# Designs tried in a protein design run: designed miniproteins, single chains. Part 52

Each design is a single chain, and the fold is of that chain. pLDDT is the mean over its residues in the fold that is shown.

## One batch from the design tools (miniprotein)

Design m1786
Fold by ESMFold2-Fast:
Structure m1786 (fold): chain A 60 residues (1-60)
Amino acid sequence: GAMAREEAARRGAESAARGAEASGGDKQLFYETAKERAAKAKDAEEAGLLAVEAMLRASQ
């Protein structure tokens, strides 16, 4: 359901933030930005897209 998708999106954003930290980025700023964007999303689809984008950025 929507709650499960939102929870998955938040976990994805957290994982992406850890990846960014490992890459030597500004982990606190990146994590807060990704978390705030996910929290501000109105629907699960938008939150999911934000989490996927954060994960893709962290993987680079």
Scores: mean pLDDT 64

Design m1787
Fold by ESMFold2-Fast:
Structure m1787 (fold): chain A 96 residues (1-96)
Amino acid sequence: MEGAPLVERPEEVLAEDDGTRIALPVAPDDELARGFRDMAAGFRVNGDERTAEAARELAEAIATEGSKSPRAIEAAKRLARETLEHLRRSRALSEA
C-alpha cells in the first residue's frame, strides 16, 4: 500500500475490548503520559469529565508504572470504553 499517512508513527496494540483494538503510539512513556494529560484537559474543557478522568488515570499509570503495565492496560480499556460511550451519545457523527 502506498501513501500510508502514519508510516512514521507505528502503534502497539495493548489490548482488545468489545471488538475495539486499544493501541498507543510508539513513543517514550513520558511523551505518552504528557499526551494523555493534554487529552484529559481537552475532554474536561469540552465538559466530558468521565473521559477526562479516564485519560488522566492512563497518563498517571504510564508515568508511574509504564505504558505496558497492567495498570496502564486497564486504564487504556477504561479510556476506550468512556470514549465509545461519548461517541454513542454523539450518534449524529456515526449516522450522518
Scores: mean pLDDT 68

Design m1788
Fold by ESMFold2-Fast:
Structure m1788 (fold): chain A 81 residues (1-81)
Amino acid sequence: MDAQIQQDIIDSLGRMAGAITRTGGPASAPGLAAASKAYEAKGLTETSRLYAAAAEHLAAGDVEAGSRAAEEGMKLLSQAD
């Protein structure tokens, strides 16, 4: 119930997802595209869009944009699920 502690946990999870995505680079794109499709099937439209954007950026070689999109997707998933 401490909003600051909750935000720190969400930020930590997001940073972890971003770091994993950055380490995998373009090789992470198929996995993020598959995750996007799975979340779309569950009705998590916003999370699906963020993971789809991450996969697209990584496939284009934009590792920084892809990592940021994956971080935001994880933060949203951590708040909604």
Scores: mean pLDDT 78

Design m1789
Fold by ESMFold2-Fast:
Structure m1789 (fold): chain A 79 residues (1-79)
Amino acid sequence: SSHIRKHVELLSEILGRADLPKLAEQAQTDPEAAAELEKLVEEALKKDRKGVLTRMLELHVEINKWSEEDIKRIKEEIE
């Protein structure tokens, strides 16, 4: 989806990989690609947790998918 694609484009900067947006498109229909994307998200979180969470918080304003409790938790981890 467009929401996942925008999120993964930001994560590609943290991992130094330009192929992540294409992988996100493939993950919509390919379970193997979806599993690889999940592993790469975990890798990005291990490499730059605060950066990933900051970008996720920025995207949540656009996609409006997070609860107030989720927002609070993420802010506590960033701050």
Scores: mean pLDDT 66

Design m1790
Fold by ESMFold2-Fast:
Structure m1790 (fold): chain A 84 residues (1-84)
Amino acid sequence: KVAEAEELVQRLTSRLSPEARERFQKMVLKAAKAYLEGNEEEADKLIREAAQFLVDRGELTPEEAERFYEAVRLLLKEMKKQLE
């Protein structure tokens, strides 16, 4: 559900270092823009890269990154639906 996805993203983001959080937010904004422009392939790639970046830095476990990817993707899909 959207509320649960928002809570998960907020909780995981709050655990990130300031540097990781800043880079992550930039990548998510790029993904959101690509998704709204109809480039879902680029958006999915950017979300996956953002999640992998956090794993590579030791900020999230692979399992946490997978849940995070799913939550962000759900939020972007819901955002697009609200534009209709």
Scores: mean pLDDT 78

Design m1791
Fold by ESMFold2-Fast:
Structure m1791 (fold): chain A 93 residues (1-93)
Amino acid sequence: GAGEAAEAAAGSARVAAEAARKGDYVKASGAAAGAVGALFGAEIDKKSKEEEKKYAKLAAKYALEAARAALEGDAEKAEKYAKLAEEYAKKAK
Protein backbone atom coordinates (compact mmCIF):
# COMPACT_ATOMS: atom_id res chain seq x y z
CA GLY A 1 0.00 0.00 0.00
CA ALA A 2 0.96 3.67 0.17
CA GLY A 3 2.48 3.18 3.64
CA GLU A 4 4.82 0.48 2.30
CA ALA A 5 5.86 2.73 -0.62
CA ALA A 6 6.42 5.61 1.82
CA GLU A 7 8.60 3.44 4.12
CA ALA A 8 10.62 2.29 1.08
CA ALA A 9 11.10 5.95 0.10
CA ALA A 10 12.23 6.88 3.64
CA GLY A 11 14.67 3.95 3.63
CA SER A 12 16.13 5.03 0.27
CA ALA A 13 16.43 8.62 1.54
CA ARG A 14 18.38 7.45 4.63
CA VAL A 15 20.74 5.43 2.40
CA ALA A 16 21.23 8.51 0.17
CA ALA A 17 22.13 10.74 3.14
CA GLU A 18 24.63 8.14 4.46
CA ALA A 19 26.11 7.68 0.96
CA ALA A 20 26.55 11.46 0.62
CA ARG A 21 28.46 11.65 3.95
CA LYS A 22 30.79 8.80 2.85
CA GLY A 23 31.12 9.76 -0.85
CA ASP A 24 29.70 6.33 -1.77
CA TYR A 25 28.37 6.84 -5.31
CA VAL A 26 27.41 3.14 -5.66
CA LYS A 27 25.11 3.35 -2.61
CA ALA A 28 23.78 6.71 -3.87
CA SER A 29 22.86 5.05 -7.20
CA GLY A 30 21.12 2.23 -5.31
CA ALA A 31 19.18 4.79 -3.26
CA ALA A 32 18.03 6.48 -6.50
CA ALA A 33 16.78 3.13 -7.86
CA GLY A 34 14.97 2.43 -4.57
CA ALA A 35 13.29 5.84 -4.65
CA VAL A 36 12.10 5.24 -8.25
CA GLY A 37 10.65 1.89 -7.14
CA ALA A 38 8.85 3.57 -4.23
CA LEU A 39 7.38 6.22 -6.56
CA PHE A 40 6.12 3.49 -8.94
CA GLY A 41 4.62 1.57 -5.99
CA ALA A 42 2.73 4.67 -4.85
CA GLU A 43 1.46 5.44 -8.40
CA ILE A 44 0.04 1.94 -9.05
CA ASP A 45 -1.58 1.59 -5.59
CA LYS A 46 -5.37 1.40 -6.06
CA LYS A 47 -6.24 0.49 -2.43
CA SER A 48 -4.91 3.43 -0.40
CA LYS A 49 -6.66 6.74 0.22
CA GLU A 50 -5.79 9.56 -2.20
CA GLU A 51 -4.17 11.64 0.60
CA GLU A 52 -1.96 8.70 1.68
CA LYS A 53 -0.87 8.21 -1.95
CA LYS A 54 -0.02 11.93 -2.28
CA TYR A 55 2.24 11.80 0.80
CA ALA A 56 3.88 8.55 -0.36
CA LYS A 57 4.62 10.17 -3.76
CA LEU A 58 6.05 13.26 -2.04
CA ALA A 59 8.26 11.04 0.14
CA ALA A 60 9.54 9.25 -2.99
CA LYS A 61 10.17 12.54 -4.84
CA TYR A 62 12.23 13.91 -1.93
CA ALA A 63 14.08 10.57 -1.67
CA LEU A 64 15.01 10.99 -5.36
CA GLU A 65 16.26 14.55 -4.67
CA ALA A 66 18.32 13.24 -1.72
CA ALA A 67 19.89 10.59 -3.99
CA ARG A 68 20.60 13.21 -6.69
CA ALA A 69 22.29 15.45 -4.11
CA ALA A 70 24.35 12.45 -2.91
CA LEU A 71 25.49 11.76 -6.50
CA GLU A 72 26.51 15.45 -6.74
CA GLY A 73 28.50 15.14 -3.48
CA ASP A 74 26.24 17.58 -1.60
CA ALA A 75 25.86 15.95 1.82
CA GLU A 76 23.95 18.87 3.40
CA LYS A 77 21.38 18.94 0.58
CA ALA A 78 21.05 15.13 0.67
CA GLU A 79 20.38 15.23 4.45
CA LYS A 80 17.82 18.05 4.04
CA TYR A 81 15.85 16.14 1.37
CA ALA A 82 16.15 12.84 3.28
CA LYS A 83 14.57 14.51 6.33
CA LEU A 84 11.70 15.82 4.15
CA ALA A 85 11.19 12.34 2.68
CA GLU A 86 10.92 10.84 6.20
CA GLU A 87 8.47 13.55 7.32
CA TYR A 88 6.15 12.94 4.34
CA ALA A 89 6.47 9.15 4.79
CA LYS A 90 5.10 9.53 8.35
CA LYS A 91 2.08 11.42 6.95
CA ALA A 92 1.34 8.56 4.50
CA LYS A 93 0.12 6.36 7.37
Scores: mean pLDDT 84

Design m1792
Fold by ESMFold2-Fast:
Structure m1792 (fold): chain A 74 residues (1-74)
Amino acid sequence: SPVQKEVLRLLMEGVARYRGVNEEAEHLLLAAAMEVQTEKDIEKLIEVLRRLAEESTDPEVRELLEEAIRKLEA
């Protein structure tokens, strides 16, 4: 869907920002991006992204994942 493509773009831009700077943040955002591409159930996708946001210690990573969730819920 167009929303899933936009969310994937947002997450991959996050991956690029953290690449070579913070491997934990890069790995977490890459995991989120893979879920957006593979999980066909939007409700399950949102639950996975919420879990990843809760696991993140970086407030910028949490906000990026929360923005992704908001786009999927709209």
Scores: mean pLDDT 84

Design m1793
Fold by ESMFold2-Fast:
Structure m1793 (fold): chain A 87 residues (1-87)
Amino acid sequence: LSKLVSRSVGRAIRAMGAILDGDGKAVLDSINDLLDLGELLAKQGDTDTSNSILSIAERLTRQALAAGLISQAEADELLARAEKIKS
């Protein structure tokens, strides 16, 4: 659990760095990695940690869209994936 949380924090920091650098591919890769970790935690029954990671991924997705680094379609897909994991 702690190890997965540490990894997701590291990926979130890298995603924020990629947003500042204008690297849309690195942003997409990092957000998808966070969603993968959120899905894994939800399947393991750690709903609280999963929801926290999904919230971070949703925030990063909105920031990347606002920065023009991802398309609206890519943002919609990432947000829909997060909502599906929460369901």
Scores: mean pLDDT 79

Design m1794
Fold by ESMFold2-Fast:
Structure m1794 (fold): chain A 68 residues (1-68)
Amino acid sequence: SPEVEAIRAQVATLESIRDSLTPEQQEVLDEMVEEMERLDPSDAEALTRVFAEGSRRLEAIAEEEARR
């Protein structure tokens, strides 16, 4: 599905820049990838949910860093 393909492409992009992320962001990314691998790869709804939650956590960490 186009949605699942888009999510996987975005996650692959995040993994490609993992070394540029903070340790906390790296942990969130690793958890998100692990959760996605435990899901049925055809379950677009579950994959979208996990990606959305992981993205929110990454954004929250970036906002906390910006406040320092």
Scores: mean pLDDT 81

Design m1795
Fold by ESMFold2-Fast:
Structure m1795 (fold): chain A 77 residues (1-77)
Amino acid sequence: MFEEIAERIRELLAEDPLNPEILREVGELARQITDDADRLALVRLAARILAEHLGRTEEFEEELAEAERALAEEAAR
């Protein structure tokens, strides 16, 4: 059971670790794990997946800032 939950969480986070809907589903799956050692292993897994997106975080923030700027300009019409 734990291995199946961990694999599902890995798949979800690998798709888009910053997506709120994915994070919500990951949270629900994590609640099924009551053992502290298993929870710690899951946290380490999530941290590794997030680290894979480190180089793209700045680019994403720049794109988000540009989109917010464009929306602010439209709102000023």
Scores: mean pLDDT 67

Design m1796
Fold by ESMFold2-Fast:
Structure m1796 (fold): chain A 115 residues (1-115)
Amino acid sequence: MIPTLPQSAGDATEALLRDAGVLDELLQADDDFSQKTAQGDWDGAADALRRMSDAFRRAADASPDPEVRRGLLEVSDALDRLADAIRAKDWEAAKRALGEALEAVARLAEAAAAA
């Protein structure tokens, strides 16, 4: 489950990801991540996060707004760090990377709402 944002910021981010053509892939990757973590398949969970990262990077390439593009790339980078930490089973690094990902998602949501 993707972390819950304020509804208006979440709606703006969802619309942006839908316009970029990556929303369905992100929802599938989120579902895969939830299933893999429930199974204790940390390699599979990390792979799902990598697919999310790649989707955000493609959305950034499609975005004409430089602040939205920056936010999408920051989310992508944070998801890559989270995936690496989970694969390494470094739970302290994973906790820090998750915090960074949540902050990046919040900044993206603000940029999307302003666009």
Scores: mean pLDDT 82

Design m1797
Fold by ESMFold2-Fast:
Structure m1797 (fold): chain A 57 residues (1-57)
Amino acid sequence: SLEDLAFQFSEESASTDASRFDVEEAIEKTQKLATEKLGEEVGKQIKQLIEQHVQQS
């Protein structure tokens, strides 16, 4: 599902960060990654899903 995919991309983006975890940067990186792999429409959907579920930090 898109929700599962959004969390997976979010984790992948965070795992490559060497400085510190930043929710805004993680969302931006995840959207960019999703847009590149799956297209801009899916990237927008994933961003919305992450914003809805990224209340845990």
Scores: mean pLDDT 66

Design m1798
Fold by ESMFold2-Fast:
Structure m1798 (fold): chain A 87 residues (1-87)
Amino acid sequence: SSLEEELERAERELLAALFALRRTKSEADLQGVLAALERVVRVLVELGRRDAAIRAIHGLEQWLATILPPERHAAARARMEEILAAA
């Protein structure tokens, strides 16, 4: 389906954004990761895979905690909670 193809693209974009953020740790690349996560979550919810969407958010939150200072991690977590609430 077109949604499954959109999911594959969104997941590839998220992976690329994660590699960029790990390398640069820049605010722009963090926003890129959050935008890519929002797309993945949106498509997963449309596919009826809400549990997978929750796992994706949780997995990213855990990973970000290992690479970002606490202050930046708290701001990113707030945005991820907004993404989940809008799903």
Scores: mean pLDDT 84

Design m1799
Fold by ESMFold2-Fast:
Structure m1799 (fold): chain A 71 residues (1-71)
Amino acid sequence: DELIEKARKLGYEIGKWGTQGGLSKETAVELAEHQARKLAIDSGATPEEVEKAAKAAREGALEGYEEAKAE
């Protein structure tokens, strides 16, 4: 699903930027989830797809945050 792939990538980017910007992991993940839900809603997604997008963004943000911290 293109929406889920975009959400995961968006989350990953927010996670990486979060580490560079000095955000906590929790804050970066929350921002990623919020942005992904907004993206899905604006795309006309169903409530189920909105939650799948938020979950994908959360997973992406955790991966991006950890990768940047492991540097």
Scores: mean pLDDT 82

Design m1800
Fold by ESMFold2-Fast:
Structure m1800 (fold): chain A 87 residues (1-87)
Amino acid sequence: SFYERLKEVIEEAKKLLEEKVKKIHEEMLKTEKNPPPLEVYMKAVDKAVEAYFGESEALGRPLPPEKLFEYLDKYLKEALEEWKKKS
């Protein structure tokens, strides 16, 4: 079914998104005085998944998995900029 295919794409890609943000977090821990905690990155992953799900549902088919990484880049940038304004 549509929702089964969508869940499979999200499940496989989410692991890669989480690995990507963990590496970014580890690098920020080495270079920044006040790096964002891991939950800031994980929130960006959740927002990327939500955007991908909503757009795929609106189209009636799964978007290419590459769109998950595009959404992650967008929401991660927003989250990091917001964190810098608070620090």
Scores: mean pLDDT 83

Design m1801
Fold by ESMFold2-Fast:
Structure m1801 (fold): chain A 75 residues (1-75)
Amino acid sequence: ALEEAARRVVERLARDGEVTAEEILDALAEAEGLSEAERARWRADLASPASTPAAAALMDRIGAVLERAAALRAA
């Protein structure tokens, strides 16, 4: 899941020059085979100002994807 999400983030960065947290979540959700309802829940958790354990875990996953994408882009 992480490798697939990181690869998608690398592709997005190559195409658009930037990537948003929402786009990283979409890449993770697609790599994990999540439904649209589960993707909507993840977006809601990320947008919530209340720092829940679920939101914190999601932010950690976003960071891991960005770190791995950066490593994949290094020549």
Scores: mean pLDDT 75

Design m1802
Fold by ESMFold2-Fast:
Structure m1802 (fold): chain A 72 residues (1-72)
Amino acid sequence: SVLERLAEVVAKAKNIEEARKGVEELAKEVGADEASVASTDEGILATLRKGDTVYVVLKRNDGTVEGRVLRL
């Protein structure tokens, strides 16, 4: 699934630059409408939208990875 691929990309990233590169490559492969990667106080936040579906992955500073799917 797109969520699993996004989570893998973010989990492998050692820093925000690697996360951005991986998410941009994934966005092109899946034909995403929007993609973003941000550094937050909680960790690295990646979002990817395709149609009415938003995939959200957070890699926390302790290395844990959480993923969610939102329907618009």
Scores: mean pLDDT 85

Design m1803
Fold by ESMFold2-Fast:
Structure m1803 (fold): chain A 60 residues (1-60)
Amino acid sequence: EEEERRERASLHAIRAVNLVQTEGNVDEAERHIAEAEALDPRMGPGVRRAFDIAKAERDA
């Protein structure tokens, strides 16, 4: 159960980062981050950091 929630959270996190990198769609990416945090609150800081890095790389 916990591993299932963590895997789903990871998929949302990956989708959020991919949306920023490929489409620059920050709004939809933020929604996926919110879903990841809802599924695994401990993942929040990591997901937010990955998102910030992806956004910074795209803006560079």
Scores: mean pLDDT 77

Design m1804
Fold by ESMFold2-Fast:
Structure m1804 (fold): chain A 99 residues (1-99)
Amino acid sequence: SKKKLQEVLEESEERVVKTLEELAKEAKSEEDKKLLEEAKELARAAFSTAKANEGAVEAVEALKEEVTRIAEKVGKEYAERVGKVMEEALEAVKAAVEA
């Protein structure tokens, strides 16, 4: 279970970070790019904390709320894409914790 949780956290971090990097490249303004880069660093920090400590589900839930809120400032389409990858990450982490 712990080994599976670590693998899922690493895979989820990679998917979330990649999505945020792709969105930052698509962003039309420097302000929007900086917001998405900030969201990426928050994701890296949250997944690092989740891998090192108990409460991985809570860490990913808090991250989902924060990065979706940042993406909403960029645009609705960005919030939808971030929300989807974060929901997929949260579901995967919850499943791994129960395994």
Scores: mean pLDDT 86

Design m1805
Fold by ESMFold2-Fast:
Structure m1805 (fold): chain A 107 residues (1-107)
Amino acid sequence: SPTLAEVARKRAIELGLSEEAIKKVEEAARLIEHAGISSSGGLDSVAIHLLGKAAKIGIESAKKGDLEVARIIAEGLRLFAESAKLIGRDKVAEYARELAREVEEAL
């Protein structure tokens, strides 16, 4: 199956984003994917740290005018929050939802 980074890359290419913007989307998607693995293993503090790094990429991208990068990252964080809530990781889910909101507020 394709990785989250491969799915995010494909979406960025379909939107006509620059190669540098595509790389930022892939980097954030990899961080979110690793956060999911960490959270599933009970390492919620590691998951929170990785989600925070992904959100920073989104916020920096929004400030540079790369709005579609920020939107993709915010959506990824919201989807992560929904998935984390379904598996009972409520604190990680709440944090991911707040980070998604912070990225959206930077738009």
Scores: mean pLDDT 87

Design m1806
Fold by ESMFold2-Fast:
Structure m1806 (fold): chain A 71 residues (1-71)
Amino acid sequence: SSLEKELEELEKEIDELVEELQKNPNQERLEKLNEAYAHLIKAKIALKQGNLELAREHLEKAREYIEEAKK
């Protein structure tokens, strides 16, 4: 299963973006980062509940918002 590994990888990307945005604040990027984090938490809950399809959907959305937060 790659889902737990994907979750760990996305958590690391969020942590790196948090550090970057603390040094160079940008409101639009922070809003995207917050959306990414919300979807990451929802994916974690779905995984704990055994809902793999819902977990995949939230991980995909988290990834999309992480990419938007990088812009």
Scores: mean pLDDT 86

Design m1807
Fold by ESMFold2-Fast:
Structure m1807 (fold): chain A 94 residues (1-94)
Amino acid sequence: APPSTAEGPDPRAVKAGEEGPVVEMRLRTAARAPAQEAELRAQLAEAGKRHGWRIFVTDADPEAVAAARERAEAFAKENGTVALVLVREVIAPP
């Protein structure tokens, strides 16, 4: 992909280098998970629209998280914006 900026992406978001322009957030859902998950997803989508974030939702599986993170980093670098990776953790019922 062609570079989005001559001096690289967002200087504030990518200053640390290894962190990159990607923010990882964990969402924990309990036994009443469907309603809470839907509400939180809606709130995050709304916030993403207001702040220009792109949200990538994934399960807590390490491979899925790694794939979502790579996709988010590629998107953020290409578009010069911050991307959010939302890791979904489900608490098993007893």
Scores: mean pLDDT 61

Design m1808
Fold by ESMFold2-Fast:
Structure m1808 (fold): chain A 64 residues (1-64)
Amino acid sequence: AGEVITLEAVKDQLHPAPSILSLKKGEKITAEVLRVLGPNEWVLRLLDTGEIRLVDMSKVRVIG
């Protein structure tokens, strides 16, 4: 918790639930890691909006 990371989407992903992060391929976000719920299920705070989102880590790569 508290670690700041930058993520890049490796492919398009869209989710209808607003609590789950939706990204297009090549889209980058910078976020604070709040919780790791499972190997591919992380809870992040987006630094640009302050919003908390669940992220499928199998669809993104950590850069920076």
Scores: mean pLDDT 80

Design m1809
Fold by ESMFold2-Fast:
Structure m1809 (fold): chain A 93 residues (1-93)
Amino acid sequence: EELEKEFKKIKEEADKAYEEGGGRETNAKLLIKLYEKAKEILGAEKVMDALIEIARRVIAGELDDAEVRARLDELAETYGEEMEEIEKKVEEL
C-alpha cells in the first residue's frame, strides 16, 4: 500500500511533465523512477530491468528514437503477455 502511494505520486509527476512538454531526457528519468517502483510492487525483474536499461541508454545519448522503438518491439515480442499483465496491474494502482 505504501509503495502503491509512492508509485501514484511518481506517475502524477510524470503525467505533469508530459503535459508541460517535458524533454526526452526528463521523461526518461521519470520513467526509470516509475519502472523501479513498479518492480518493487509487481516484481517482473527481467521486463523492468530491460525497460530501465533502455531509458538509461536514452539519457546517455546512446539510442535514437528508431533504436528505442526497435528495442521496445523486441521486448513486446519476447514478454508481450507479461507486459500486458503488468500494464493492467499498474492501471489498478
Scores: mean pLDDT 74

Design m1810
Fold by ESMFold2-Fast:
Structure m1810 (fold): chain A 74 residues (1-74)
Amino acid sequence: NAMDEAERISAEFALAIEEAGVLPLTPDARRMAEKGRELREKGEWDPSLAGRTLIVSRDTPTGSEEVARVTVKA
């Protein structure tokens, strides 16, 4: 598979957010979530974020603002 480690982690992140249903996904995030599902179905799923709490932040003029929090299922 030509997917590198950073893209795999991004796919895992996007899939976790999609499965939690806490915020709407952008088209880019939906593509990454689909890739994560594909990797899981192929047995190439490599969960490095399992059990971690992910914080989704928005950039503002005063810094990053937390908009959602998701705990990745192990």
Scores: mean pLDDT 69

Design m1811
Fold by ESMFold2-Fast:
Structure m1811 (fold): chain A 63 residues (1-63)
Amino acid sequence: MSELEKEALELLEQGLHYEALHLAVEARSQHPRLLELMRRYLERNRDEPESEFRRRAEEILAA
């Protein structure tokens, strides 16, 4: 497991969902818990315009 993935999981455990999400996308993590976080982010933020961050999350989920 990469350092970024480990840090993202630690942030998720602390309830820092946005920080965890950013590191998970940066790490291109395929960890099940972080994929769930990415999926929930996309569903909850459907009204957000298409951004590079959002597009990266979509790419990771499609892998």
Scores: mean pLDDT 79

Design m1812
Fold by ESMFold2-Fast:
Structure m1812 (fold): chain A 103 residues (1-103)
Amino acid sequence: SLEELHEQLDQIMEEIKKLFQEAAESIKDPKEATLLLFLGMAILGTLEVARRQVETNPEAAIEEIENAIDYLKLLKEQYPQLSETFDRIIQLLEEARKRIEAL
């Protein structure tokens, strides 16, 4: 159901938020840690847009999630020490995409 999908997306967004907070805490440079938190907020903003579009335009919601995945793949290249954390976030986003495709 759409209600269950929204609840699942909300859980995924909360897990992503937690993972970015944990990643930022692992960065020794406070400027880089702050930048990483801002990048996490930008990704979460993209997912909030996708969440709003899932009922009216699921294809657009999928495109927004794919854009977030591509952005995270670039972040993995900049922060190779956080590759496992970013892989976990990418897996959560791929799960969200598959759930929307199954509607």
Scores: mean pLDDT 82

Design m1813
Fold by ESMFold2-Fast:
Structure m1813 (fold): chain A 67 residues (1-67)
Amino acid sequence: KQEEGRERFIKEFAEAMEDWARRQGLTPEQIEEARKIGEQAAEDIKAGKPLSEVVDEALKRLAPLFK
């Protein structure tokens, strides 16, 4: 399922990030940025990058949005 649903995983991950950012009361620009960060993280996981590396990179990009 995960193997075949990689494209769906990317979309679901991006949507989850967007929904979460909306609930935090972020601006439309910050919500869009969070969605893009989620898409990139999911793509990196799909490409076989170690989950720890993907998480570290995503958190680095997310941190400025919550300052």
Scores: mean pLDDT 75

Design m1814
Fold by ESMFold2-Fast:
Structure m1814 (fold): chain A 77 residues (1-77)
Amino acid sequence: SMAVAEGLRRLADMLRTANSATLSLSVDELAARVGLTPAQYRRALAYIREHLSSSLSLADQFERVADDVEAGRLDLS
């Protein structure tokens, strides 16, 4: 859904612009704060491991997941 893609883009932005407040949180806690369910977060991580390059930063990986959700190539609903 578009809401999931938006959440993933917000997670990517938080990881990219991390400050002292966000650096104290784990990535799964940050995912919860942008409205991703644990199941959606786990599916996104599985997709990253299977389909995306490990040379990408974690922020760029979540941005690519958001792109694929918006394009209809991935359903995290």
Scores: mean pLDDT 78

Design m1815
Fold by ESMFold2-Fast:
Structure m1815 (fold): chain A 72 residues (1-72)
Amino acid sequence: VPPLSDEETRQWYEENKERYFEAYKKATPEERQALQDKLRAVADRYEAGELSLGEAAGEVKKLYDEFVEKVG
């Protein structure tokens, strides 16, 4: 897969930033806590050497995408 251009990367970031912010505002405190706990678990697995940087990034993206779908 060819790498994204700077413009494509910026556009993806800006679109995701607004989507995550709106989803976060709509989420219950329990849903926000569940996301934080899952993000912490990925960070802990990365720090333990169980995940590569790319694998950790992929899991974080998946968690954010699932959070937006569930809430928004």
Scores: mean pLDDT 73

Design m1816
Fold by ESMFold2-Fast:
Structure m1816 (fold): chain A 64 residues (1-64)
Amino acid sequence: MGGIVGAKGMSPEEALEKAEELAKKEGMKGAAVVQGRDEAEAIAKALEYLKEHPDMAVAAIPTG
C-alpha cells in the first residue's frame, strides 16, 4: 500500500528523507518526491504517481 506525506516548507532533500522514513516504517518499496504550485496540486500529483507506483511513499511539496 502506498502513502502520501505532506512536505510543506521542505526542500526536495528533506521531503525525500521524510518519505523514505515512511517507506521504511510501512514496508513500502521506496520513496519519491513530487512538487505542485500549491498543496492541492502537489497531493494530486502524488496520487497520480501512486497509480503507477502503488507501493511507494510520496512526499508532496507545495512550491507556491
Scores: mean pLDDT 81

Design m1817
Fold by ESMFold2-Fast:
Structure m1817 (fold): chain A 69 residues (1-69)
Amino acid sequence: MQEKLKEVLEWLNKQVKEGKISPLAASIALLYVMSVAEEQGPDALPTKEEILQLALEAERRRQQMIAQA
């Protein structure tokens, strides 16, 4: 479990470095992956594509909240 979470963290950090998502969006995506691992077990972890889509959705939601604040 910890190894898979470390791989996800490293991959998300790479997406941040490439400018695809913000550090905050990456943190939200990581929290979601951890939640899935706790509830459904490590074999039910989302794919990298699903994690990226979730991070992008979190970034979009973040931008909407800032626009309304």
Scores: mean pLDDT 75

Design m1818
Fold by ESMFold2-Fast:
Structure m1818 (fold): chain A 63 residues (1-63)
Amino acid sequence: MDALLRALAYAEPRPVSPAALATALGVSPATVSRTLRASPLFEEVPGVGFRLSEAGRAAVAAL
């Protein structure tokens, strides 16, 4: 989880594709998509990818 939070925080304010995150983190795109959709810390940008939600930005500030 923290690795996804840090990766998306680094990319702010732009959304990141699940495929790009999967390559960076050494996991499958399906695992990334499933993890991001299961958490309120991330929001989906249709047709583009994922970014931090307001809750996600607060969580990153607490790291």
Scores: mean pLDDT 76

Design m1819
Fold by ESMFold2-Fast:
Structure m1819 (fold): chain A 73 residues (1-73)
Amino acid sequence: SRVDELLERIRREGRLTEEQEEELIKLVMETEGVSEEAARAGVEALRALIEGAPEAEKAAIRARLAALEAAYE
């Protein structure tokens, strides 16, 4: 749900704002228990995928984030 909301906002805006980036970093840190550095690297990769191929890459990103959410739950 949180993941879906963030992905929807990113899609709607067509960009990843600093606020959305910080929110994603927090989510990754909370769900995976990783360091901020690792979470930040993941979010930077996510941004590159969104800018590179919005349709196909978003599907892969959603699957990855959904798996993280399920694992945390």
Scores: mean pLDDT 64

Design m1820
Fold by ESMFold2-Fast:
Structure m1820 (fold): chain A 113 residues (1-113)
Amino acid sequence: MKEKEEELVEKIHKIEDKLSKEVEDLIKKYGLSLDAVNDIVAAYVDFIDTYIKSGGDVEKLKEKIKKLVKELEEKSGKKAALVFLEYVLKFAKEMGLDEIAEFVEKLIEELKK
C-alpha cells in the first residue's frame, strides 16, 4: 500500500483483466447466471474503489467486504458471495494485505457452513 498510484492502478487493472477473462469459466464452473457474475464484478470494483479511496484502511476494507458479501448473498446467492471472496483473497495476497487475507479466509469458512 506504499506504492505509487500509477503502479497500484496497473496492478488493479491486471487483476481486473484476469477476472474478466475468467467470467465464462465462472458461468460454466459454478453454474452462475450472467447477472450473478455481473454482480460479482460490480462488488469487486466497489471493493477496489474503497481500497484506493481509503488508502488501504483495514477497518474500512473489512466493513466494505462484509457489506458486499451480505448484498451478494441476498441478491445472487451464497455461491456468488464465495466467488467474490475468492477474488478479494487473490487481490489481498497479491497486494500483501495479510490482515485482509486472513479476514477473507475466515468469512469463506463461515459461508461454507
Scores: mean pLDDT 77

